# Ledger of designs, part 50: designed miniproteins, single chains

Each design is a single chain, and the fold is of that chain. pLDDT is the mean over its residues in the fold that is shown.

## One batch from the design tools (miniprotein)

Design m1721
Fold by ESMFold2-Fast:
Structure m1721 (fold): chain A 93 residues (1-93)
Amino acid sequence: DKRAEEITEILRKYLKGELSVNEAAAELAKLTENPLAKKYYEQAAATEDEREAEILVRLGMAIELYYIEHKREPSEEEVEAIRKAIEEAVEKE
């Protein structure tokens, strides 16, 4: 899957610090077919808060993974629970 390879390269560059979180988010927003994940990637690309941008990028990725596993989008309550888990993980780093 060419799209999956492009997403993997963006994530690899982001994890290596070769892309800013805003730049990685903007590229992921262009490639994603998930409208909910796209919303969070676009918010991450636009925010000046680097911590918030990192949370929003991880949230978009978690939503895409959720859809792959469950074949449905997460509910609003599930999105809030995922966001809380990401916030706790980012705070511990």
Scores: mean pLDDT 83

Design m1722
Fold by ESMFold2-Fast:
Structure m1722 (fold): chain A 77 residues (1-77)
Amino acid sequence: SVKDQVKAKAEAYKATKNLADYEELGRILAENARTLPHEEVLALIKEVLKLLADSTDGEMAARVSGAVLRAIGEMVE
């Protein structure tokens, strides 16, 4: 499921601190924002933001924030 994919990428990022895993999280959110109910998209965003609370890397935080904003934009299309 999308939730499982988000959790898997979140755990990968936690282990590796790799920007590519953050970018993949953003891609999953953006692609699914148009097809999933808004409530479900918001739940995924909360999972990602919860993980980010443990990260102090400003560049990665900005990247994830950008992905979240894109997902919200897709929801209001």
Scores: mean pLDDT 69

Design m1723
Fold by ESMFold2-Fast:
Structure m1723 (fold): chain A 67 residues (1-67)
Amino acid sequence: SLEEKIEQILAAIKKVTGKEYSKEEVRESIVNGTLGTLAPLADIARAMGLSPEEFAQLIVEMKKELE
């Protein structure tokens, strides 16, 4: 589900940066294309166990669902 995907991204950002963000901040960053300002995209993908291509596809799908 979209909610589960947002929670996975939040957990990945916390692993990478030690910072906790809200679900709303992650949702807004995906819609605005600014997710990379919260953490390096490559590091988020790696923390989630995804390839760069799999991660890019995930973000495209999530953005479509959020818009």
Scores: mean pLDDT 86

Design m1724
Fold by ESMFold2-Fast:
Structure m1724 (fold): chain A 81 residues (1-81)
Amino acid sequence: SVLEEIEKILKEAVEKGIISEKQAEKVYKELKEYIEKYKPSKEQALDAAVQLTMKAYAEEHPDLSEEELEEITKKLVEIAK
């Protein structure tokens, strides 16, 4: 299930200190609603998981540089593999 893969990605992101457990729960709820409403492909759903996790990270780090944003994005993409 794509939702099980998303849960694993979010759990690993929390374990690696990228996002908090509270942020992961919020991202999971938004992704579940997105998947139920739009029924995206697995690839689209996983891309949405990375994007929403990045958004959650950026909201806690508003002074984040483009270089730092790219580094965190790369870490999330590796987790999603």
Scores: mean pLDDT 81

Design m1725
Fold by ESMFold2-Fast:
Formats: C-alpha cells, sequence, structure tokens
Structure m1725 (fold): chain A 85 residues (1-85)
C-alpha cells in the first residue's frame, strides 16, 4: 500500500540522512507532506533526532529550513520530542 511504501521510505530516508546523505533529507521533506498524519509526525520526529545528534552544520541548516515550512502542529510537536530525546 502507499502507506507501507512511505514507512519503508521513512526507514531508508532516516538512515541516509543520519549518514549525511542529502537524498535522505529530500525523502524526509516529501514525507513531511504526506497525506498520512502518522507519517508526517514520524518524519518530523526523525528530523528532530538527526538535528540533535548531527555535527554537520549543513545538515542542521537544511533540517531547520525544512521544519520552518511545516504548519502541522502535531508534526511540530513530534519534531520537538525528537529534538529533546
Amino acid sequence: SEIEDEKKRLELATQLAKEGDEIGLRYLEELLKSEDQEIREEAAYELGRILKESKDEKVKKKIEELISKVKDESALEAFKKGLEE
């Protein structure tokens, strides 16, 4: 299903983004726009975790740019949770 494909993409995107791969960040950006609220929240949460753990300023700036475009309050709360964990 579309949602199952997005969940697999989320796992791959998170792994790539943690490695500093910009393709991972592009996939997470698309998942932030998903029609599924749970997928948007999970993508935002992982971006928060990556921002907290990353030492790469380029990655951090890209994540901040991506999250600044998010208007979904539940996704923003998930991002904050990821950032704090």
Scores: mean pLDDT 83

Design m1726
Fold by ESMFold2-Fast:
Structure m1726 (fold): chain A 87 residues (1-87)
Amino acid sequence: SEWEKQAEEYEREAREKERRARELEELAKRDPAYTPQAARALREAARLYGATAALFFSIKEKHDQGVEYARRAVELERRARELEEAA
C-alpha cells in the first residue's frame, strides 16, 4: 500500500540521518565547530521518525510501533538540545 511504502521510505531516511547524526555528535564532542551540524542532523532524523510515527498512528493495529518511532524522535530532539546547551 502507499502508506507502507511512504513509512518505509521515511524510516530508511530517518535511520540514515540518525547514523550521520551519531557521527557528527561524536565529532562535536571533540570539536564544538560540529555542534550546529550535529544538532541539525539529529533534528532531521527526529522529524522523519515523527513522520513515520504519524503514519503508523493512522492504523489501529500498528499504534505500538508508532509509539516507538515517536519515542525515538523525542530522544533525538533531546540530544540535539543537550549538544547546543553544552556548546
Scores: mean pLDDT 85

Design m1727
Fold by ESMFold2-Fast:
Structure m1727 (fold): chain A 66 residues (1-66)
Amino acid sequence: STMEELRARYAEAAKNRDVEAIAEVLLEKVRLYGDAEERARAEALAPALIAEAKEHMDAELAEIEA
C-alpha cells in the first residue's frame, strides 16, 4: 500500500540521516492523507522547513566533526 511505501521510504531516509528525504516523505503523507488545510499549510511552509531542518543537521554534523 502507499502508506507501507511511505513507511519504508521514511525508514531508509532516517537510516541515512537524509533530512530532505525525511521531509519529502512527511510532506507526501500530508498530500495523500491530510485534509485541504493541512495540504495548503504544508505546501506553503515545506521549502522553508526543509531548508531549516537541513541547516540544523549540517550544524550538528559540523559540531561532531569539530
Scores: mean pLDDT 71

Design m1728
Fold by ESMFold2-Fast:
Structure m1728 (fold): chain A 90 residues (1-90)
Amino acid sequence: MDQIRKLVEDVLAGKASDEDIGLALMVLGVATLNSTKKHIERLIKLVKENDPRAEEEREMYESGLRLAQHFGDEESAKKLEEVIKAYEKE
């Protein structure tokens, strides 16, 4: 939750340690790998079931998007934007 957000903020501000940068790259990698239809459908189910993991998964995708934009990974950024739009779509 707030720990991932703080990690992203520290990386974007140039305050992150090498270890924190490594963790941020892992967050980006996980978010991008989980940008499949099955994982999006599972996230929608978690939201309907009021499962607290739904908030953690959304934060992972949002953090991944910010990191992809910071590192200039346009392909991952586009995939993550589509994921976020898919589960927020009315």
Scores: mean pLDDT 75

Design m1729
Fold by ESMFold2-Fast:
Structure m1729 (fold): chain A 80 residues (1-80)
Amino acid sequence: AAAAVGTAVSEGKIGADGVATHYVATAVARGTPAEYQPVSVSVTAAGNLVVTQSQEELPLVETESANVRITKVTSTLVPA
């Protein structure tokens, strides 16, 4: 079902308002580009639901051996 797909997109979490926000932290080697592109994912099950997702990259957190990339991900599940 499209609702289950939307839940998977947000690591299994969608609020009662059909919106889920979560933060992903990824260690990135120095000199490796931390590249984020806006993404829009449309998944339709028999024309019932659409998922829209946006990403916002937060400032990198530097450590002695790596940078930590933190991304805010917002997913919205909308009836089609």
Scores: mean pLDDT 43

Design m1730
Fold by ESMFold2-Fast:
Structure m1730 (fold): chain A 86 residues (1-86)
Amino acid sequence: SAARLEAILAGLTPEMRRVLEAANEAARRVRADSSRETQIAELRRLLAVVEEALARAREEGAPQEVIDYLEELRRELERELAKLEA
């Protein structure tokens, strides 16, 4: 839900919000519009960004809902990467 995502993002720093927005946009592009090699490279880069965001969210005491969202996003990226590398 867009409304739920906006509520979560409203509680974050501007930097963290930009990271999550960029990750969501890049995930869309990866799924729809890239060669397999480009998708793998971009998913690896996205995974690193999400892992950094997750570490910062935990460090800054973000709400559990934000942490859960980032963990699910990380899992989704790991699943897509594994599928492309099979």
Scores: mean pLDDT 72

Design m1731
Fold by ESMFold2-Fast:
Order: structure tokens, then sequence, then C-alpha cells
Structure m1731 (fold): chain A 75 residues (1-75)
């Protein structure tokens, strides 16, 4: 299940980098990844999600809200 894979990657790197997602932000990000990367491999999806979460950490974001992910990986 591609959605389950994205959820696991998001939870793994969120925990690793000390970043928490609100339920709404988590849902938006998962849907944006599902819609934006339909033809991408799981390895590529994991790498892109990891880089995004690391970028949030580098910006000092500790809690991710809907406005932080509104345009992430989306059109």
Amino acid sequence: NRKEFIEEVLDYYGKKYGIKFTPEAREILIENVLNGFKDESEVDIEFRVMLYIKLLKDKGIKEVKPEDVEYAFGP
C-alpha cells in the first residue's frame, strides 16, 4: 500500500529529526506526495520526503502546520 509506505516514511523521519506534524498537515503532505509522485519509485519517494523533513528541521520548524505543507510536493 503506497499510502501506508508514505505514512511510515513520514513517521520515521519525523521522529528522527524531532519534527511533529499536526493531523491536518500530515494528511495534506501524504496526499500531496501520493498525487505528485505517482510514477516515482519508493526509494525516490523516501529520499524526497526525507530531504523535505530535513529542510524543515534546518529552518527550525518543530511542529508542522497545514500552511507549512500547503504547496509541498503539490502542483
Scores: mean pLDDT 79

Design m1732
Fold by ESMFold2-Fast:
Structure m1732 (fold): chain A 81 residues (1-81)
Amino acid sequence: STDVALALSDIGEEAYKEGDPLGRTLAYMAISDLSPLITSAASNGDYDRAAELLRELADRLAAAGNDKAAETARRYADRLA
């Protein structure tokens, strides 16, 4: 889905701008782990599952201190479901 590809691009850009090195590394791992699953769910038309996974990504980003990336992930999740 074009919307999910845009969401993951925006989330990645926000996470990469955050200044804390440890938080950034944890954010990169969360994005790497969840992006294939989010993309797969959206490709199958399962937007409820894609939104659920985006909220899980947001929680991991917030735990890593990437609050802006987490907010971006939640906004996109709300748009999908």
Scores: mean pLDDT 81

Design m1733
Fold by ESMFold2-Fast:
Structure m1733 (fold): chain A 66 residues (1-66)
Amino acid sequence: MDGDALVEAARRTSGLVGSEEDAKLAEQAVRAYLAGDYDKAKELMEKSSPETQSVVKSVIRAADAS
């Protein structure tokens, strides 16, 4: 999958279930994960709402399934 498409999906879905701040955290977490910075991705995810964490985890699982 295109990494930019995964980041955009995370941002849009998180914006529907959380705040604008949560949407930005989800975007940054997915970008960090795709860049191989797993520690930063985890930190950003843990700062977001539980709903946003579920979205980020779903997007990451989709990326790992390729």
Scores: mean pLDDT 76

Design m1734
Fold by ESMFold2-Fast:
Structure m1734 (fold): chain A 99 residues (1-99)
Amino acid sequence: MEEEIRRLEQELDELTDQINAVIQAFEAGQLSPEETAERLTELMERMIEITEKLVKLLDEAGDYRRRSIVLFRLMAMLTDVALAMRKAGLEVPEVKVNV
């Protein structure tokens, strides 16, 4: 269980880096608004999936502190993505997280 939790935390860190790279590339004029929206949507869907799985495993492990950190991380990233999409003149999609 702990090894699976660590793998998911690593995947979440890698996704965070990828999302930030997309936002930076957009702000630098290297990506169109359409390309930015497509990439951010795919990365956010994967981040939500990994977060939901990680939260369930942390609940099973009784690690409520890490659970809170993971959820805070997701909320912070959703905010960053929403701000980037608004700057691009794009509508922010509503996403549901089953946690």
Scores: mean pLDDT 80

Design m1735
Fold by ESMFold2-Fast:
Structure m1735 (fold): chain A 90 residues (1-90)
Amino acid sequence: SEAEKLLKEIEELAAEAEAARAAGDGERALELLMRVAEKALELPDKELAIGGLKAVRAAIEGMRAEGLVDPERAEEAIRELEEKIEELEK
C-alpha cells in the first residue's frame, strides 16, 4: 500500500539522519529529519503522524543540546513541528 511505502521511506530517511548525526553533520541530519516530518504528515493514520513528528522534534532537541545545529535553526524547526502537532491533536 502507499502507507507501507511511506513508512519504508520514513525508516530509510530516519536511518540516514542518524548516520549524519553520528558523523557530526548536524545540518544534513536536520534536513533529513525535516524530510521525515514531511513524510509523516502524509500518513493516513493521525496517531502515527503525531508520533513521527514528536520523534523528529525530540531528535532535533537532542542535536541542539549536543551543539550539532545552529540554535536558531533548531528552534525554528521545533516551532514548526509543534504547530503541526497541535493542529493534528485538534
Scores: mean pLDDT 88

Design m1736
Fold by ESMFold2-Fast:
Structure m1736 (fold): chain A 96 residues (1-96)
Amino acid sequence: MAPLTPVDELTPEQREKVLRFAVEFAKKALDEYPGAEIVSATVAVKGNVVAVHLRLRYDNGEERDVTHVFDLSDQPATPEEKAAAEAAARAGLDRQ
């Protein structure tokens, strides 16, 4: 399994793309889960794949985890690469 790529090792263009993907996914998640608030967000980058994991909390205290995987390049990621990036994001790797 390839190691995770630190956000600081990404090019400026890749960092901008990761931030844009994270913001767009967060916006979409809030639209799809009305009444929920984002209580945590983690991003994991592995090679050319980025996974964004959000923890949502409803007013009643119920929590929901949602994960979305993006390709940093126009080449499609393998299912194994997507699964590994998703697992890393769920592990709470924050790259501020």
Scores: mean pLDDT 69

Design m1737
Fold by ESMFold2-Fast:
Structure m1737 (fold): chain A 65 residues (1-65)
Amino acid sequence: SLEDIVDRIVEKTGLSRETALKVLLVYLLNKDESREKQIDLIVEETGLSRSTAEKALDVIEEELS
């Protein structure tokens, strides 16, 4: 479920559930965009560093594969 993905992001990154959910929603709305564009949008929407945004995105992609 989406809640399980949010829980995994929190576990792996230490982000709050609210921030993890925002990252997941940005990804789902922009899944057809390039990885770099997805990272840019996550950074813009959340204020996270690029490295943290990339780590969170990696967790999402791992859970969905």
Scores: mean pLDDT 86

Design m1738
Fold by ESMFold2-Fast:
Structure m1738 (fold): chain A 104 residues (1-104)
Amino acid sequence: SRGKSPRELIQEIIDVARSVLPPDFVARFEARLDAIYAEFEAFLSTLSDEQRDKAEIRMTFVLHQLLLEMRKAAETESLEAIKRKAELIVDSLEFAVRQIKEEM
C-alpha cells in the first residue's frame, strides 16, 4: 500500500470489508468513512501547502495501519469480530482527524 493516496487507501479498506461483510453493513461503513474523509478534506482546504503535505503524510500512515488491521481481521477472525474491527477502524480514523487538526 506504499505510494497510495489517502482516498485510494480508504477504497482498499472498503474493498476488504465488501469481500467479507454483509452489504448493508458495508454501506453504513463506507458512508461513515466517506463522511470522516470529507471532514478531513474540508480541513485540508484551510491549510498552507506545507501543512497540507504534513497532514496528508500523517493520514496516509494511519490509513496504511488501518488497512493492515482490516486485512488481518478479514483473514483470521469471525464475522462478528470483523464487524467490531470495522467499528474500531471508524473510531480510529475519527480520532486521527481530531489529532491532526489539533497539531496544525
Scores: mean pLDDT 88

Design m1739
Fold by ESMFold2-Fast:
Structure m1739 (fold): chain A 70 residues (1-70)
Amino acid sequence: GAAEERKRLLEEAKEFRMELARQTEQTIAELERQGLIGDPDDAAKKRAEALQRAMEIFREHGRQVRETLA
């Protein structure tokens, strides 16, 4: 039913958001290791940039999967 489908979509969205957060933190940790983040403002900016990049990668991957399965 619609309720089950909505629940499934919400779970997928939650998993997607958790994966994006995980990859963003991994990117931040790598930037910190490279010495590219010196203060909290730089960290916040780099976190936002990493999230934006991760979203672009996921959208591109989703497009390729759809094109391959079409």
Scores: mean pLDDT 69

Design m1740
Fold by ESMFold2-Fast:
Structure m1740 (fold): chain A 93 residues (1-93)
Amino acid sequence: MLSPELLKALQEFEEALIAFGNDPAVPEELRKEVNRLAYELGRALYEKDYERALELLERLRELAERVDTEAARRLIEALERLAEVLEEELEKL
C-alpha cells in the first residue's frame, strides 16, 4: 500500500493536472505534452522507478512554467510536494 503522504500528494497532483488540462489559457500542444509526461510518470511510479519519476516531475515543472496561470502555479506546487514525498520514500527503501 502507498503511504498516506504519497496518496495525498498524488491526489493533489491529479486535481492540479485536471485543472491545468481544462484551462483554456493553456495552449493545446502544452496540455498534450503534460498529459504524455503524466502518463510516463504513472508508469514510473507503478514500476517503483522513483529516480525516473523525479526526472519526469522536473520536466513537468519546466512545461508548467511556460504559462502564467493559476492552474499552472497550482500544478507546480503539487509537483514540488510530490517530489518531496518521493525523495522521502527513496530514503526508506
Scores: mean pLDDT 83

Design m1741
Fold by ESMFold2-Fast:
Structure m1741 (fold): chain A 76 residues (1-76)
Amino acid sequence: MSPLERLREAVRAAAEAGASPEEILARALELARAHPDLDPVAFLTAVHRALLEAGVPEDEAARIAQELGAAWAAAR
């Protein structure tokens, strides 16, 4: 399974289980740190899509993706 597929599945599963935005962000960031060569656009797109597939509202999914992007940029 590709790193992006693992990320998408982990984010979707966490959201479906009722994890908080903070828990989802922490899990996604942990996976991103394990794969520093991930394309930023593909990474954030995968997170946003996984949240929408899990039934997270579009505005909340976009907010989580933005916070993740900022945290990942700061970690580089």
Scores: mean pLDDT 77

Design m1742
Fold by ESMFold2-Fast:
Formats: sequence, C-alpha cells, structure tokens
Structure m1742 (fold): chain A 85 residues (1-85)
Amino acid sequence: VDEKEVRSALGAIYLALGKRLEEQGRYDEAVEWYTKAAELFEEAGDYKGASEAYRNAAIAYRKMGQVDKATELENKAKELEEKAK
C-alpha cells in the first residue's frame, strides 16, 4: 500500500458518503464530502475520480440554488476530465 493507493481508496469512501448524504437531502454536507473526495483523487492522480466527485458536488450545489458555485465545479470537472485523456 502506497500513499496514492490510500488516497484513492479514501476518496472512493468519501464519494460514497457524499452520495448517501445527497440521497438524504443533506446537500451542504454532501458537497463537503464530494469536495474532500475530489481533492484526494487529484492528489492520487485519479483525474477521472476527481472529475466525478466535482460533478456530483456541482449537482448538489444546483439543488441548493447555488448556480454560480455549481458552474465553477462543473468547469473544474471538465478540466480534470481533459487531463485524464
């Protein structure tokens, strides 16, 4: 087990937690965990995972009516998806 493997695994756990919180309508908490997951995925070089986490955070921000923040994270996710190519 190396540092990147640990970060990627923890990112996946945080992504799953964010999804569970979003299912409960806890969008503010879901965004927090999605953002933490995305940061861990970026540190691990998993740009696809990071992109997914930021897209989920953007969806949660839209559900909270925070369109500007949602747009910023959607753009961040797109940039990371392009890095994964």
Scores: mean pLDDT 86

Design m1743
Fold by ESMFold2-Fast:
Structure m1743 (fold): chain A 88 residues (1-88)
Amino acid sequence: MLEELKEEFERIIQKIRNASTMEELQREVEKAEKVLGEILELLAKEKGITSLSAAARSPADEEVVEELRELIERAAKAILEALKRIKE
């Protein structure tokens, strides 16, 4: 499940990078948000946490935060690259 969601997220990131219109970019970003939310829920359940607002108090919680940070950074970079291409 989690690995499948990560693979789907990777596919969405590639589609974001290849988006040629603002409409395509918006659709792929919406999909990325949904998949990221699902990844967050699964990571929280695997680490036995109910909310990340109470997390980062243990090594396991820190791992969840680090994983999410990496995914967010990759999405942000892809979006910025696509925006620069679309605005050309």
Scores: mean pLDDT 73

Design m1744
Fold by ESMFold2-Fast:
Structure m1744 (fold): chain A 55 residues (1-55)
Amino acid sequence: PTASVVSLRTPASVSAEETAARLREALAAQGWRSTEPLVREEGDERVATALAFRR
C-alpha cells in the first residue's frame, strides 16, 4: 500500500476535533485510511495532518 502525508485547513472557528474528523472522512470517502490526525493552530486557521494509506 502507498502511504503519504496529507493536510486539511479549516477556519479556527471549526474545532480541532471537527477539523481532524473532516480530514479522516474525506480520505475514507476516497478509499484511504489514516492515522489519527494531529491538529495545530496556524493564525486564524487550524491544520490537521495525518498519514494516509490505501488498501
Scores: mean pLDDT 79

Design m1745
Fold by ESMFold2-Fast:
Structure m1745 (fold): chain A 71 residues (1-71)
Amino acid sequence: MKLTPEQREKLIEFLKKELGLSEEQAEKLVEFTEKVGGDSTKTGVYGLLKLGLSAEQASKLGQFLEELGLS
């Protein structure tokens, strides 16, 4: 699945402002989200294991993906 330009921009902004990720980390998470078709569980696990997100941050990410119409 490929995100729309608007979904991609909103997700990157959320990841940087709300979760404190770098541009490189945000881009990696966007690529992974597209690879797994917006699956919030798989994306949250990736954030926990590869990007050092807390369980709370991973939960917020999952909720945001659902708000974007992804999951």
Scores: mean pLDDT 81

Design m1746
Fold by ESMFold2-Fast:
Structure m1746 (fold): chain A 100 residues (1-100)
Amino acid sequence: AELAELEAAALRVVDALTELLGDEEGGAALREALRYGAAGRNDAEAREAAARARALLGERLRALWEALAERLAEREAELERRGEVSPEAAAEAIIEALRE
C-alpha cells in the first residue's frame, strides 16, 4: 500500500478514537505521531510526537484497546479471510468495532 493510503486510513481511525474519547488535544497528538510513523520517520521530532501521544492517551488507549481487542481481532481475521488487506478496509473494521 502507498504511504498516502496508510496515512489516510490511520487518520480516519484517529478521528473515530478522538470522537469516542472526547479528547481533542490527545487526538491531535496522536495524528501527528501517526503522520511521522506513516512517513517512516524516527528522528527527535517523531519520537517527541509519539511520547506526547503516549503521555496524553496511553492509558486510555490501552484500556480501550483491551476492551475491544477480541472484536478487533475478529474483524481483522474476517478481512484477511476475504482477501481485503487494504489499509482502508482495516481502518473501516476498526471504526466499526469502535462504534459498538
Scores: mean pLDDT 63

Design m1747
Fold by ESMFold2-Fast:
Structure m1747 (fold): chain A 87 residues (1-87)
Amino acid sequence: SPVLERLRERLEELREEFEKLKDKLSPEQQQLFEEALRLLEKKINEIKTPEQAVEAAKGLIDLGAAISLLEQGNIEEAESVIRDMLS
């Protein structure tokens, strides 16, 4: 599916950006981001409906926002976004 391929490509881009930034994070904060990446990967692989694809896309937007906050040095707000995603 072209939609699934695009979601997987976006997740991989975000994983690569996170790997460049993860040394700015504590081990606990790194684990939170890794958990979010893992949950999105599972969600994408388990998509069966258009609704689930929309939810996965929203998760990728939230993860992208968190990584952008990390790039800006706003670690506390980035962590907050990830915690909200995992709740």
Scores: mean pLDDT 88

Design m1748
Fold by ESMFold2-Fast:
Structure m1748 (fold): chain A 68 residues (1-68)
Amino acid sequence: LSLRQVASFEEVRELLARDPRYSRFAESDLGSAEVERAVLRVLGGKGPRLRYAEELIRAVDEVLARAE
């Protein structure tokens, strides 16, 4: 497993939670199956880990917006 390209869901969650701009990851319940699936889909891709942060947030936003 390439940790730098495909991180675990919990590791990515902790990294994003440390950025104040992504407080939604600390405040929202990311335990939902829909959010987890969206995150894992993005992590299945290839590229730098920093790029994944923006893609993960976008994927989570799309799932949460659909729930409303």
Scores: mean pLDDT 51

Design m1749
Fold by ESMFold2-Fast:
Structure m1749 (fold): chain A 64 residues (1-64)
Amino acid sequence: SGIEELTQIAFVDRELAEKLVAAGYRSVKEVAEAKAETIVEKLGDLVTLEEAKQIIKNAKLLLE
């Protein structure tokens, strides 16, 4: 269910959602409240800092 929830975030596909859940981000709210630097540290080369910032912004927009 966490994977399916995270795929609602623009720019997050199923593979990225699976990696985010594995990293401990299990809801759109947890992604929206995350720090971009921490996402990059946990996901490594899967996302850039700018991509992580955009994912967080998209998660916040989804909660509005």
Scores: mean pLDDT 84

Design m1750
Fold by ESMFold2-Fast:
Structure m1750 (fold): chain A 94 residues (1-94)
Amino acid sequence: MEELQKRIKEIKERAEKAKKRAEELLKKGEKNPEASRYAKLAIEYAEQAIELADKGEKALKEGDIETAQKYVEEAENYLRLAEAYIEEAEELLK
């Protein structure tokens, strides 16, 4: 339980940071359609990670540890995708 609470907090913090970075890249990449596309995907996946982390937190409060764990794992996957697309957008923006 305590480990899942920590993971949820870390996901939310990292996903919010990723979303802000992706929004910055979207502004910088307005003249580069491919960089803008990756930045938009990063925002979308970061938002999905936050939503899934919120669902995991709710399941954990309800005592459904198995469901909470599944949502946390899915949130971590979306966070990884968001961070990967940020890296791709940064490479395209030179």
Scores: mean pLDDT 87

Design m1751
Fold by ESMFold2-Fast:
Structure m1751 (fold): chain A 87 residues (1-87)
Amino acid sequence: HMEEIDREVEIALLEIKAAISVKSKTIDNPEKDAETFKRLAELYIERGDYEKAAESYRLAATFYEKSGNQEKADEMRKLAEEAEKKA
């Protein structure tokens, strides 16, 4: 079973575009934004793109902090640091 374009790559690119669009405008639900960036970071880790994963985790942390979820924000910052060390 051979594909020229990996379906996982297509999904990751679509989610990246969605996250960029979400970040570009004021959003009433910062927790939803945080979840989007967290998911993108996890996909970047799976692809071995640790620099982008770190950036996405930092954005997730920012939105969790804005939602009042300091525990998840701290977790995301820790994951960003771990990803940065692997980059």
Scores: mean pLDDT 72

Design m1752
Fold by ESMFold2-Fast:
Structure m1752 (fold): chain A 84 residues (1-84)
Amino acid sequence: SPRAERHRRAGALLRRAMEALGLSQRELAELLRVSQATVSAFLRGDPSISEAQVGELLAGVANLVSLRASEEVRAEFERELAAL
């Protein structure tokens, strides 16, 4: 389904952002103020995560990327986010 595809793509984008930022699941959960279980579920593309939660988590990651990542990583992240 389009929703399941979007969840998988969002999870893949989150994983790439974590790798680029050098963050573990624990560190990302702390920075976004969510549980590690939520981050793990998001990375798996778990459809039980609501669209609102997906949006909130991606917005939080976009803020981290904007503050910490190189221009190239930021541009790539923004392109993939716009395509979700």
Scores: mean pLDDT 83

Design m1753
Fold by ESMFold2-Fast:
Structure m1753 (fold): chain A 115 residues (1-115)
Amino acid sequence: MVPTLPQEAGDALEQLLREAGVLDRLLEADKQFEEKMSQGDYKGAAEALRKMAEAFEEAAEKSPDPEIAEELREVAEALRELSEAIESKDWEKAKEKLGELVEATARAAEAALAA
């Protein structure tokens, strides 16, 4: 289950990602992740999470605000760590890393809303 953003902060983050030109790639990668997980293709699911991480890293590089850029990089790192846990089928670690991803995404969304 992919973590969902808090709505007000999530809307601000979505707008930031749209302006960075990465939103369409994130939505496509999210769909790929869901499809691969449903098929038991955990390597494909991990690849989709890495594509999401690349999109967040690109958004960070395009951000003029260093605080927002740092929070977006933390989301990218959390996505990479989750991808490793899923690819290795370490479900306890995947649950832990999913929690870290939820927290990092919430911080990025709050930073985007505050800007």
Scores: mean pLDDT 83

Design m1754
Fold by ESMFold2-Fast:
Structure m1754 (fold): chain A 83 residues (1-83)
Amino acid sequence: MLEENKKLLEAAGRKAAEAHPETAALLEELVELGTELLSTLDKSKAASLTTALAIELMALTLEPPEAARARLERLNAQLREEL
């Protein structure tokens, strides 16, 4: 379960990194923070968070670089606050 959620986040993050290579460090931080938070959540909440993060990462691939960076910074700040 957690491994599957992590795999989905890593796959979505990889696609985002292909679209915006300069944000690779922020994307790696997102996957690490997301994986840590997922390990503390119930199965249902973990699945919901994984889906939400995957949607955010897919949206990021369609955005210009400045908007993509701002989205990642916002998401990482939110994940850090939840930990």
Scores: mean pLDDT 80

Design m1755
Fold by ESMFold2-Fast:
Structure m1755 (fold): chain A 68 residues (1-68)
Amino acid sequence: GAKVIIDESVPEELKEVVEEYAKKNPEYTFGLTRLGDRYLVGIGNSNFDKRFLVSSVEELKEKLEEVL
């Protein structure tokens, strides 16, 4: 199954979104951590590694849909 690594400082609403996408994409590892006033999202497996910054739940959903 998908591996999910989320920093405790991340809001629950963002965690729930990442966990939902992880369940649909079990081949990937998802990371989510706070970086200043934004959140660093990581998605990867043995074949790729993608990272991007988001500031809201809406932006997180938009970027996850774009990448996956």
Scores: mean pLDDT 80

